# Designs tried in a protein design run: designed miniproteins, single chains, continued (2). Part 58

Each design is a single chain, and the fold is of that chain. pLDDT is the mean over its residues in the fold that is shown.

## One batch from the design tools (miniprotein)

Design m5982
Fold by ESMFold2-Fast:
Structure m5982 (fold): chain A 85 residues (1-85)
Amino acid sequence: TPIPADAKEQAKAYIRLGLEYLRQGDYEGAARYFEKAADIARSAGTEAGQKAAEYLEKAADYARQGDGDGAREYASQALAYLDGG
């Protein structure tokens, strides 16, 4: 089942903010926005939303570890689930 359009747009906006904080070296700020995006994706109650939330939680964990490449990879996978579901 596809994620609702409003939830998808809001989650994607928070993912973009997380990626911007990551570029600025604010790993904790990035993690918080990825967690906000995960909450929105999960609250949609869809399989695609659940998978996106799992990848966003991984992105937040990697950001807190200082692994910007890992955080970007998992955030990109979350975006793919939001666009495909």
Scores: mean pLDDT 85

Design m5983
Fold by ESMFold2-Fast:
Structure m5983 (fold): chain A 85 residues (1-85)
Amino acid sequence: SELSEEQKERLKELIERVESLKSEIPEGAKPDPEVFNRLKYGLTESKKEEEQEEAIDFLEYLIDNKDLDTAYAVSEYLKEVLEKQ
């Protein structure tokens, strides 16, 4: 991704928050594919700072509101993308 260092640090912090909360994910919960695809685009494919910021803010919103199934799926995908950069 073409995220700034500040945005990458914020994402790492959000990923760590999701990891700490993974035990609270309901058994059989399925991520929302529309929400997942929006976050994937904004965080890994978009080159516009505004779209990247909106995606980071939305991921944080999901974590804060305990919508952890989609947040966890996105977090796992982001770990693979960030480790390969």
Scores: mean pLDDT 79

Design m5984
Fold by ESMFold2-Fast:
Structure m5984 (fold): chain A 99 residues (1-99)
Amino acid sequence: HMRELTPEERERVEKLIEEFKQKAKELGIDDSTIDKIVEAVRASLDAGARVTEEQLRELLEETIKDIKKGIKSAPVLLTDEEYERIRAARERVEARQAA
């Protein structure tokens, strides 16, 4: 789902995605992995992640760096609520180990 973006804004977002695809392909990343990353980014935008063009570019650059480091996984973009839930679960596990 695209927000009510102007045609110009829509074109800029599409160019950023194409630039990312081109760089990822040059690094020998599989098309299936590229598709997963693009879908994860779009899902985050649909989930209400408010990102500027600069923030989106930074996220894509970080993803490329992670792939170069051998992680080779799609970025997991978590909401603040999901981060808090994971953190709380970790604290409970640590508390049980101390008991």
Scores: mean pLDDT 61

Design m5985
Fold by ESMFold2-Fast:
Structure m5985 (fold): chain A 90 residues (1-90)
Amino acid sequence: KLRELAKKLNIPIVTANRILMEQVRRMDVPPEAKRLATEAIKNYDTFLETNDVKSAIKGHSYINRLSRDYPEAFRRAEERAVEELERKYG
């Protein structure tokens, strides 16, 4: 859903995923979920600053871990990220 919306709005997936992880950080979720989100954001910020593809891959791996270990938090964060993307770019 988020990836499809990002494509429709012509937003880079890294940007959409960063917004998704910022939602996790603002939510009432376990500390480990916030840590995974923070690590994903740091790696995406490194990619955006340096164009280091390995950083983008690491960011994506943290998101995959968060979606596996905290599926409910991930689902709620995705709903919030979709609303934010529609509000900003829709």
Scores: mean pLDDT 84

Design m5986
Fold by ESMFold2-Fast:
Structure m5986 (fold): chain A 111 residues (1-111)
Amino acid sequence: APYTPEEKERIAKSPGFKQILEHKVKEANELLKQGKLDEAEKLYKAILEGLKSVLGDDHPDTLKTMNNLANVLKKQGKLEEAEALYKKVLEGRKKVLGDNHPDTLKTMNNL
């Protein structure tokens, strides 16, 4: 990644970055609420690629968005794609949060 861990945390905690992320996640959640699963998938994929580029694959915000995308895929009946993505979330959360963290345990329950 082009950013140091310290730079990534400064970006993640910046008001502008947080506001844009919160706004886009809200848009994706409204699409899910409306049953617009394909539009929600596209928006979550765009958010995920942005987060991977800036924060890296294992950042908590990246993993949370990846988990949300897996939930959309599961609702669409794309079960194999959802399972593969949940497994990536589980491995990332084990690596950065540890095996006993509440988010890690919650991810295990999705598999």
Scores: mean pLDDT 83

Design m5987
Fold by ESMFold2-Fast:
Structure m5987 (fold): chain A 95 residues (1-95)
Amino acid sequence: GSAERGLVFPENAVGEWTLTVTNNGSTDATVELLDAEDESKVLASLTVAAGETKTKTFTITKEDVGVWTLKVTGADGPVTVTFTLGDSSGELVLN
């Protein structure tokens, strides 16, 4: 299926982030971080096979501060997405 979640990167979110994605489904999952105003503007994208965990590094610049959409497609089970900036992390589960 497909799932979406809105995210806000505030001014203190500027820096190098790591996305860690775990696909708990039985099909490939594609995870994209898209500009909420322009879905053609992709900040990060990765495809994670069934049962796998993958990481992707991306940078938030001052111009990237604002509203983004985390989009998961192709998954048939829960996808866990962890955002890490330095020693700080947050986890989301999309289904």
Scores: mean pLDDT 82

Design m5988
Fold by ESMFold2-Fast:
Structure m5988 (fold): chain A 87 residues (1-87)
Amino acid sequence: DKKKKGEELIKKGQELIETTDAILEIGRTLVGPLPPEVAAKLKPAADKIMQEMREKAKSEEEALEIALEPKKKGEKLIEEGKKLLEE
């Protein structure tokens, strides 16, 4: 069922974009510790981004590109899902 696969890809892509945007917005605006409930929801994705930035980033520009990779993957999933729905 191409329609079901398309809808699933769009949902996964949307979730990935929303999670990444939330992490980046919090990182930009907060100067103190996160509320525990918010930190718990975002922790797995934030930990992964921070680990990749720590190990691979050699500049602030490179760190930002690494942080944006999950969002770019989410956008690609939405595009692939939309193509399946148009068939």
Scores: mean pLDDT 72

Design m5989
Fold by ESMFold2-Fast:
Structure m5989 (fold): chain A 68 residues (1-68)
Amino acid sequence: SQRDKLMKILSELNDKLMASRTPEEAIKEVDEAIKRIKKELDPNDPLTQAVLQQLQSLRDQLLQELKQ
């Protein structure tokens, strides 16, 4: 299902974020997750849209930390 695929991508992203040592590494992992979701999942699905919005917000927060 869309939800199962999405949850798998988010779980893998969480593991990668926990292993990330710098904001630059974390941003790269978030960007890869966003790209994967846009490629493999339905962009019109409300859950997919909500998750993409959350990941974009996380990316923006990490980018602000990088610009300190």
Scores: mean pLDDT 84

Design m5990
Fold by ESMFold2-Fast:
Structure m5990 (fold): chain A 90 residues (1-90)
Amino acid sequence: GPTYLDVSAPPGSPMPSPREVLAIFAYAYAEREGISYEEVAREFPELTPEDIRRGKEVRERYGIEVHADSGEALREAVRRALRSIQGEPR
């Protein structure tokens, strides 16, 4: 089914890079599901626990809010962000 996800930032905040967006979604997924960064990194081996922690720091630094209806919405957002970083020409 469709996944719904809203991301907002205060006016004047820098636009996060694709890698920062990935890290923010991975952190939001960990927080929403109440799972460790290590568990998220096991599910997404392209990520390290340090990448996920960096997502928390970027989210707090830029004042970014992530609202998702489910953990599945965040999991799908992580997958899409990974594909964006891999530069698939599709």
Scores: mean pLDDT 79

Design m5991
Fold by ESMFold2-Fast:
Structure m5991 (fold): chain A 89 residues (1-89)
Amino acid sequence: EKEKQELLEKGLEYFNEGVAYFLNKDYEKAVEYFEKARRYFEEALGPESGAVARTLRLLAEAYRKLGDLDKAEELEAEARRREAAAEKS
């Protein structure tokens, strides 16, 4: 339980740094930190968690800002699939 809490806290730290970079328009750094946050949230909460889905949506926005529209659409679709799977259980 404490290990899971520590993973969640690290995920939140990386998520907040990703948001800060995104707001400063450093989208490459935002992607880096959101990818770190995603891994920690998946380990702490599982791949279908709302935290993972939210992080995937922000990754999609960052890729859209970088001009990678295909990657952005892929990540948005993945977030929707994971949210739908969580709601059915």
Scores: mean pLDDT 84

Design m5992
Fold by ESMFold2-Fast:
Structure m5992 (fold): chain A 94 residues (1-94)
Amino acid sequence: SMDELLEEIRRLLEELARSTDSEEALRLYVKIAELVAQARKELSVEELIEFLERLIELIEETKPETSMAQALLDHLLREAKLLLEEAKRELEEL
């Protein structure tokens, strides 16, 4: 399911990067955030670290076509990096 989650997120990131509608861009952003929240609930700490590292790579490879897409992708990248640091800290406490 990790690979399926990442493939869905990849498609949503590509749609977000091309979105010219602010309402659509925000809906895509929310859907990506929901899939990340699902991963956090379903995956072990070790699997979540792998998921977040792959997510960060997907975000960094995504080329925004609008200033709004750039801002949302920058926000997703910051959040993903914070979650990765949190997950790594949790693993060190196990």
Scores: mean pLDDT 88

Design m5993
Fold by ESMFold2-Fast:
Structure m5993 (fold): chain A 90 residues (1-90)
Amino acid sequence: SEMELERIRKTLEEIANLPEEKKEEIRKFLEENLEPALEEARKAGNEDAIQAVRYYVEAVEAALEGKLEEAFEYALKAREYARRAQEKLE
C-alpha cells in the first residue's frame, strides 16, 4: 500500500513536470475519452465507477496545473471509488 501511494505521487509529479506539448496531449486524451467512459459507467448503473472516473480526471487536471497535493487527494478518492466499483462487479 505504501509503495502504491508512492507510485501515485511519482506519477502525478511526472505529469506536473511534463513539457507543455505532452501536457496538451494528455488534456486532449482526457477530452476524447472522458465522456465515453462516463457514458459506459452510467449505462452500467455503477455510481462508484462514475465517481472513480470523475476523480481520476480531476487528479490528472490538478497535476497538469502543478497542484500536487490537490492531485494526490483526488487520486486517493479515485482509487477508493474504483475499488468499490470493482467489488460490485465480482
Scores: mean pLDDT 82

Design m5994
Fold by ESMFold2-Fast:
Structure m5994 (fold): chain A 68 residues (1-68)
Amino acid sequence: GEILDLLDELEKALKEGDIDKAMSLLQKLSEKLPPEYIPLLNEIFTALSEGDIDKAIKLLNELKKKLS
């Protein structure tokens, strides 16, 4: 579905170090995710704002598990 496609694009952007694209994809996900997942999405946003790409990828994988 659209959410899973956005999560896969986000993971690719993070692995490529494309922070601008990753931030844009996080914004799109915030519009589509159920409210219960928004705190974890905000943690990914915080990790990216701190330049911690490895933490952002780890948190993204946890979000993907919760949506599976």
Scores: mean pLDDT 85

Design m5995
Fold by ESMFold2-Fast:
Structure m5995 (fold): chain A 78 residues (1-78)
Amino acid sequence: ADAKARQGAMTLLAGRGAVEAAELYKENKESGEKNFKALIDAAKRYGEETAKAVQEIAKKADSLEEVKEELKRIEEKV
């Protein structure tokens, strides 16, 4: 139980960080892509599910509305 709760919290925090990275991606795509790669690599330390959540936000980075919807889906699972 405690391990799943911690993983859920880490996934939510990683998702929020990915939203901030998506805002940077909108301003500068090259810097944003490097930031997403660093976040995905960091998220892998907390598990595959956390890394996938960051990757899904990164895929939607061209649309801040879709990025916010993906974060909402993560929040609903925690």
Scores: mean pLDDT 72

Design m5996
Fold by ESMFold2-Fast:
Structure m5996 (fold): chain A 77 residues (1-77)
Amino acid sequence: MSIEEQFQKALDVLEDKSAPESQKLAALKYLEENLEKLPESLRERAKKVLSDLANDPSAAPVVRERAKKLLEKLEKL
């Protein structure tokens, strides 16, 4: 599986409101560990997904905080 496909799958999980918190945390961890390898073509999608997740009141506080922190790191790149 290509690194681009792995990022797309992680973003798909974070966009899925029905996804379990454990899967969302795993997807966030993948993005955190591989942020420097994020393709430029997926950067805008990643920012939107992380912004939506950070502002989702149904998401666990830890998920929202990690999404916000990742968004801030992407904005600085």
Scores: mean pLDDT 84

Design m5997
Fold by ESMFold2-Fast:
Structure m5997 (fold): chain A 85 residues (1-85)
Amino acid sequence: TAGLQEALEEAEKAIEAVRNKDIPTARKHLAKVLRLAKQYLDRERYEEIGRLINKAVEALDAGDFETAIEHVRRVKELIEEELAR
């Protein structure tokens, strides 16, 4: 529903911010993805997304923008899978 669509949009904004090396903006959008995932997804999927977001944040802190994008893309894929139901 609308909340999962918003989570997808926030994940795309996070990827764009990472590509621009705008770490504070990327973190803001990832925080919104996590909040929406907690609200609209089951516990197992939310916990998986939370782990991927934590890995993305660790990669951002290390300056590994490519790895951060890979983790956020996987988050996006999981949200897209839920929207396709």
Scores: mean pLDDT 87

Design m5998
Fold by ESMFold2-Fast:
Structure m5998 (fold): chain A 72 residues (1-72)
Amino acid sequence: MHAEEAGRAAEAGDAGGAAEAGRRAGLEGGGELEGGIAAGLAAIGTAVGRLAGDPEAAGRLAEEAARNGREG
């Protein structure tokens, strides 16, 4: 659930939304450290994708970060 939300937010260029969704996924899967890491990676993925002009890549990076946090 939250991993998909992070991916969609990142694809739309919403770094804050991607970070929040990633944080929630990580918190549910591992705890506060995992949530913080997932949020940071989702935000970085969003920013990198936007700078590269590739929103789809931003979405994939954010979703993977959130998914890894949830599974942690």
Scores: mean pLDDT 69

Design m5999
Fold by ESMFold2-Fast:
Structure m5999 (fold): chain A 94 residues (1-94)
Amino acid sequence: DILDLHLQMALSGSRGTVALRNGDTQSAGTHFRRASDYLRRYADLGRQSGLLSDQQYQSLLDAADYLDQAARAADSGDLQSARRYLQLAQDRLS
């Protein structure tokens, strides 16, 4: 359900952040991709159920795109870009 998707998104994002902080770039990339997938599913379900406005839906999709970019940066070992994209994703979720 929507609460389970939200929890899984938060957990994956947290795991990615911890991995990135520890220099585990491969695990960080994997977790950020999972967080992005859960966030997109959450956004789609929330949109279909009428729980999200157009603005909220777009904000969540922007956050998911930033998580995908953070994952790619992490996979390439670009810690600076990975942190920047993670911050941009968090800003969209606030």
Scores: mean pLDDT 88

Design m6000
Fold by ESMFold2-Fast:
Structure m6000 (fold): chain A 87 residues (1-87)
Amino acid sequence: SREELEEHLRELSREVGELMREALKVASPEQKEELFKLEDELLREVTLILDDYDAGRLSAEEAKERLEELKRRAIERIKEITKESLE
């Protein structure tokens, strides 16, 4: 259901948000700019996934899989931006 998809999104947003907050604590001004650009990109990608689900182009399972892939890429990118500052 959409409610299940939204709950899944909340959990992913919490995990990525926690990592983003930790990254921002130690980031240089240049790294912060890259992190904010990433955040904007991620918000756009999430909106597209939800729109595709609402339009019937994605099943709930397919939407969840796309969100998990987006989360994986987000975490990898955050770590790359701040690799000397994050474990």
Scores: mean pLDDT 82

Design m6001
Fold by ESMFold2-Fast:
Structure m6001 (fold): chain A 82 residues (1-82)
Amino acid sequence: MEEFKQRAIALADRAIAAVQARLAATTDPAQRAFLQRVLAELQDIRAEIEAIDPSTKEGILRLIGLTLRVIGLELDVELHLK
């Protein structure tokens, strides 16, 4: 299950990198403000994932929830920026 945690961290890292790259290319202030909020949430989620003990059932369930939250934030970026 440590592998699940590593994959979740990798997913969060990729999402963070993608948002950072888009933020660097974006000059629109409303889009920048949105992307900065998404980046902050992704960074908080990454820290939470890193703190989880994947050897427990509660830890695994929390990892699943946070992984879905990362996917949801990526979808939010796609839907709002089109």
Scores: mean pLDDT 84

Design m6002
Fold by ESMFold2-Fast:
Formats: structure tokens, sequence, C-alpha cells
Structure m6002 (fold): chain A 95 residues (1-95)
């Protein structure tokens, strides 16, 4: 199955300094963990994020920034991530 239309990628860095790409889907929304309830997933506009902002992201669709190969194993649990950049599908930086 091909994924639904991806509008771009949020690039975020974990506490260990590893960078991940998280797909931005229809409506420019990304799934995040509710900071008041870690068992709850909510959505925010990716375009509301700022470089250097820390947010607890749903990492289920995340891939390593340098990993271009489709790996279908969701190994990543939600974690606190630092926003690095947002890029469109052509790799142009949006923030």
Amino acid sequence: MAPEAVLGYLVAEDEEGKKYKIPILTGYQIPVVDPEDPSRITTISALSLKVGEEVVLDMSEAVMKDNIIDTSAPALKPRKMKVVEIRDLNGNRLI
C-alpha cells in the first residue's frame, strides 16, 4: 500500500542528537502526545512549530533522516523531540 499524500517532513532531533523525519499529512497536521496525558494522541499544525521548540511526538511513522529506504517496522515510541526544520517534498526548507 502506498501512503496517502505526504505534504512534507518535520525533521526533529531526540535527546541523543539523532535526527528523524516525520511525515506531514493532509491539513499540515502532525500527531503529538498530549502533554497533560501521555496515553492520548492529539494533532497540531506542523506550521505552528518553531525551530528549537520541544514537543512530544508520535514517532510511529518516523524514519531516520538519512534513511531513504522504506522500513516498515514501527520501532519508535513517542518521545520528546526538538524541532530542527520542516521541509516540503522537494527538500526545500519551510522553517
Scores: mean pLDDT 67

Design m6003
Fold by ESMFold2-Fast:
Structure m6003 (fold): chain A 95 residues (1-95)
Amino acid sequence: MEEESKKLLEEIKNLIKKNRELLKEIFSTTDGNKQIVLKTVGLQLRLIGLEIDLEKLEKQLEEGADPKEVKEKLEKLKKEIKEIYKELVELKKQS
């Protein structure tokens, strides 16, 4: 695996960790608001799906897939995780 691909994987894993920490905070501070809870659960499920996609891309890189094609998919994944983080920040303001 290329050094650049390793750095991108680490950045995405760190973003996932930040999303998980924010999810935990929202669940701990959201008292009785079912709509916020349901939206937060929806974002958690989306994040789990993206984690599964990340694991598949990491395996493809280890198995000798084209680094350029995998890098494009990793960059898209990173963008989607950042959008989830923005949505979680807004939900935390409402909780």
Scores: mean pLDDT 82

Design m6004
Fold by ESMFold2-Fast:
Structure m6004 (fold): chain A 70 residues (1-70)
Amino acid sequence: SALEEELKRIHKELDEGMEKTIEMTIAYLKELGKKRGWSQAELDARIQSHKDDMKKLLEIRKLLAERELA
């Protein structure tokens, strides 16, 4: 239906927005690290922490979607 196609479009835009936000945050952290003299290990740890947080958010989102469609 038209509604199902619209919902798919919104979900795709949300997923693309999430990927872009992650890329921008990593770029921001790299520039911030250069200005503050972070070691590569410190930068890698902060990037990994952000990725782990985003993974948890996606897992919560998936569980909520499954619950609402049940």
Scores: mean pLDDT 80

Design m6005
Fold by ESMFold2-Fast:
Structure m6005 (fold): chain A 87 residues (1-87)
Amino acid sequence: MDEAIDQLAQLGELAYAHLPPEVRARVSELILKAVQALVKGDFEEAIKYLEQLKEVIREASSQLPPDVVEQLLELVEKAIEAVKKEQ
């Protein structure tokens, strides 16, 4: 649990530093929804929001440095894997 939340906190910081305001708002919304689902024990819902978060990052990838895209996707994937270990 804590590992997934830590990955999402790092993702939020990186998003704040690098993403355009509109993309950052969407990323923040999905992070909040994923964290709320995790707190409720809705692991499948949390994974769904994390998969949507990956899609938002992929859609924004043309506007971002490749290294930032890779780091954002890695953090989301690590969060998904941490959630799966709780099931």
Scores: mean pLDDT 82

Design m6006
Fold by ESMFold2-Fast:
Structure m6006 (fold): chain A 90 residues (1-90)
Amino acid sequence: MSEAARLTKEAKKALYNQDYEEAVRLAEEALKIDPDDADAWTVLAKALVKLGRTEEALEYARRGYELAQAQNDTVSASDASGAMGLAEAA
């Protein structure tokens, strides 16, 4: 498993545990290694919504969606679309 993929999994775990600041840190570290990781952008966006950083969250959720679409990853595209909806409703 790549280091970036490992960090993205840890970020998802932090998000699930409601450790939003930790989820942001781990997702940002994953993106420094692999900026094309759609899931990392989506996790970052979801955590930022919870932290009240909704403008940044919407931008990053859109990036995750565009990357997932380009990669034909329908699961990641659906997840990123959900994150955009959360940011827009916040």
Scores: mean pLDDT 86

Design m6007
Fold by ESMFold2-Fast:
Structure m6007 (fold): chain A 72 residues (1-72)
Amino acid sequence: SMRDQLQQRIEELRKRFEEHKSELSPEQAKLAENALKRAEQMLKTSTDLDQVQEIVDGTEDLLESLLKQAKK
């Protein structure tokens, strides 16, 4: 189902965050953590899976951006 796919994507993003957390500043880590928590909460509470997908897509983009910045 779409919900199962979104759950898997969130879990993969969480794993990636934990693997690279040491590369992030405390501020960057907090931004990523807050975005992941929001995605996790929306998946649990929202009936609008298109909205959840948009949040997951945004969380993935944020994490990729932060990891790219951390290499500078």
Scores: mean pLDDT 84

Design m6008
Fold by ESMFold2-Fast:
Structure m6008 (fold): chain A 61 residues (1-61)
Amino acid sequence: MEKKTVIEVLPGASREEGQARADELVKELEEKGYKVIDKRVIPFETAAGPHTVVVVEAEKK
């Protein structure tokens, strides 16, 4: 059993943009034979402006 976590920081991205990127990552992982376990989209503010973090956790049997 193989586990993979993908974390991307999207500078200037909204929650909606982060959600779209998370869905894209899910498709890429599923194409590689992974089963997605968890998907998180976390918007936050920094001194450089808004950022959104995308986290996708997947597992391959």
Scores: mean pLDDT 81

Design m6009
Fold by ESMFold2-Fast:
Structure m6009 (fold): chain A 68 residues (1-68)
Amino acid sequence: GEEEKEKIAKILVEKGGMKEEEARKAADVMLSSDDASIRALARLAVEDAGVPEEEAEKMVKLALEGQK
């Protein structure tokens, strides 16, 4: 939902320095991913209203790679 997307986007902005628009697009892609590992990472952000630093770095790296 939109709430899940907002939580993930917040992490990408705060941890990755991404623009809000780019972070929201990346969050949407992660939530709709065919990769179960990517969806599990997104779920951690939603359930705890945050994610540990290591997992946040993985999310940022994945989002930036998607900008190709």
Scores: mean pLDDT 69

Design m6010
Fold by ESMFold2-Fast:
Structure m6010 (fold): chain A 59 residues (1-59)
Amino acid sequence: GLALLLQQYGAGLVEKYVRSKYPDADKIEVEPLSETTYKVTITKGEKTTVETIDLSKLV
């Protein structure tokens, strides 16, 4: 449904944003927490960083 499309669109935006901020990351995982908030796990070597991104604050 529409909710899944919006969630997928938001996840794509978050991934692009995080990749632009961490272009050398080995792995980026995006998990939706709500309609506007996403949990992002960024892995580079043995270092793992977890960030929460709110799309309402990015646009």
Scores: mean pLDDT 76

Design m6011
Fold by ESMFold2-Fast:
Structure m6011 (fold): chain A 105 residues (1-105)
Amino acid sequence: DLAQLQQQLLSSDPQVRIDAAKQLAKLFAQGDPERQRQIALTLAQALNQLPSADVARQVLDAFLEALAKSAPDNYAALNRVLIRHLIPQATRFQDLLEEKFALLK
C-alpha cells in the first residue's frame, strides 16, 4: 500500500524511513509506467513533508541505492522516469535534487 509506505517515509525512526524508501525503489523497478508515476508522486509528497535536507538526503540515498541494486542494467532509464515525475511535484530541497539528479539529465 503506497499510503502506508508514504507514512513510513515520514517516520521519526530513521530505520523505518530507510526501509520504506528501499521498498518503494523495488516496487518502482518492477512497476509499469503508471505504477512508476504513482510511486514517484508518493516520494515527492513525502519529500515535501520531511523536516530537513539531511533527512531528505537519507531517504533519497536509500531509494537510489536500492534502485541501482534492483535494476543495475536499467538504472539510467528508471532514473530518467523518476526525474520526469518527481521534479515537477517536489517543492522543497531544490539544491539537493539538483545535486542528486543533474548528472543524469
Scores: mean pLDDT 85

Design m6012
Fold by ESMFold2-Fast:
Structure m6012 (fold): chain A 76 residues (1-76)
Amino acid sequence: APAASAARLEVARAVAQLVAAASKSLSDEELERLAQAAADTARALIDAAPRPLTAADVERIIAAVEATVQAFLASL
């Protein structure tokens, strides 16, 4: 459904923006690791979510990706 595709695209855009914002202080190898961790977090939560994805589900997934990014940066 177009609405489900839009929700997944919103998550993908948020992940890309969060990774891009962090990229200024990271090496290429660290950036690849961060991008993978963010993508893995988003994918696991999307796969676990009931269908169709609600706006509340999208917001929770984005918040979890933000937490993953912050935890990664704190581990450097």
Scores: mean pLDDT 79

Design m6013
Fold by ESMFold2-Fast:
Structure m6013 (fold): chain A 93 residues (1-93)
Amino acid sequence: TARLEFHVREHEDEVELEVRATADGKTYGIGLSFRKTSEEDAERAAEAARQFVAWLEAQGYRVSPEVTLHFDDSVSEEQKRLAERVAERVAAA
């Protein structure tokens, strides 16, 4: 089973989201960023994360529905909630 981890960093104008999957001692990852004021960018990031999960399943991995969230000290409560919503959208596929 592949375990998903979301690593979230907040910058002045953007949020950086690193999606990591660990399975059988191997680590895979995709880096995403979106502007804080852009719902379209956030939706594209969520879609890219879903495509990454689909790719893992295509490799033969079963993806865990549990997502672990890691927040850098710079991340605001608003951005933590947004990252939680993205993780829920990815897990609900």
Scores: mean pLDDT 74

Design m6014
Fold by ESMFold2-Fast:
Structure m6014 (fold): chain A 65 residues (1-65)
Amino acid sequence: SLLELSRRIAELVRKGQEALRNKNFDELKRVLAELEVMRSESTGGLAATIGQVIDYLEDQAKKLS
């Protein structure tokens, strides 16, 4: 369902931010891979929102590298 998908995205955002705080780039890579799968299975505004989350996490990782 859309609600379950939304909850999963929120969980992945939380895990991505936790990985960034811990400088756990292997975990961040796994989170990003799962977000990319969800993005590929989504359309319209949801796919765009997931893309923005991916871009945010990748930008934050570059600043910590």
Scores: mean pLDDT 85

Design m6015
Fold by ESMFold2-Fast:
Parts: C-alpha cells; structure tokens; sequence
Structure m6015 (fold): chain A 73 residues (1-73)
C-alpha cells in the first residue's frame, strides 16, 4: 500500500525535523564562534570550529564547512 508507505516516510521525516530542532541551538553556538574567528582573522580557530561542528553532528568536515559558510554569510 503506497499510501501507508508514504505516511510512514512522512512520519519519519517529521521525527527528523524534530531532531534538527534539538540541534539548532548547538549549530547556532558554533556559527557564533565561527563569526568571531572570521572577525579576528583566525583561520586556525575557524578550522577547529568546523571540525568540532562536524564531530558534534556526526557529519563530514566538508558538510560542516558548508553549514558555516551558509549561516555566517
């Protein structure tokens, strides 16, 4: 039943969105640290913030860097 499968996937998506809402304050904290590092011209501090965000979210460094670039600019 396609409708039952679609409903299950939609419920899974809603749970994923709730999980994302739990991580928004964490992401926001790292974004603020990244902004401060950029304002100070401290590339080493920026690189560390990106690495820490990647570990905190369980994502790749490249994905964490993209998040910082999107939210800091």
Amino acid sequence: DEAAREAALRAAGERSQAARDKYIPIVKSYVEKAKEARENGDQEALDKVIDELAKALGISRAQAEAIIDTLVN
Scores: mean pLDDT 73

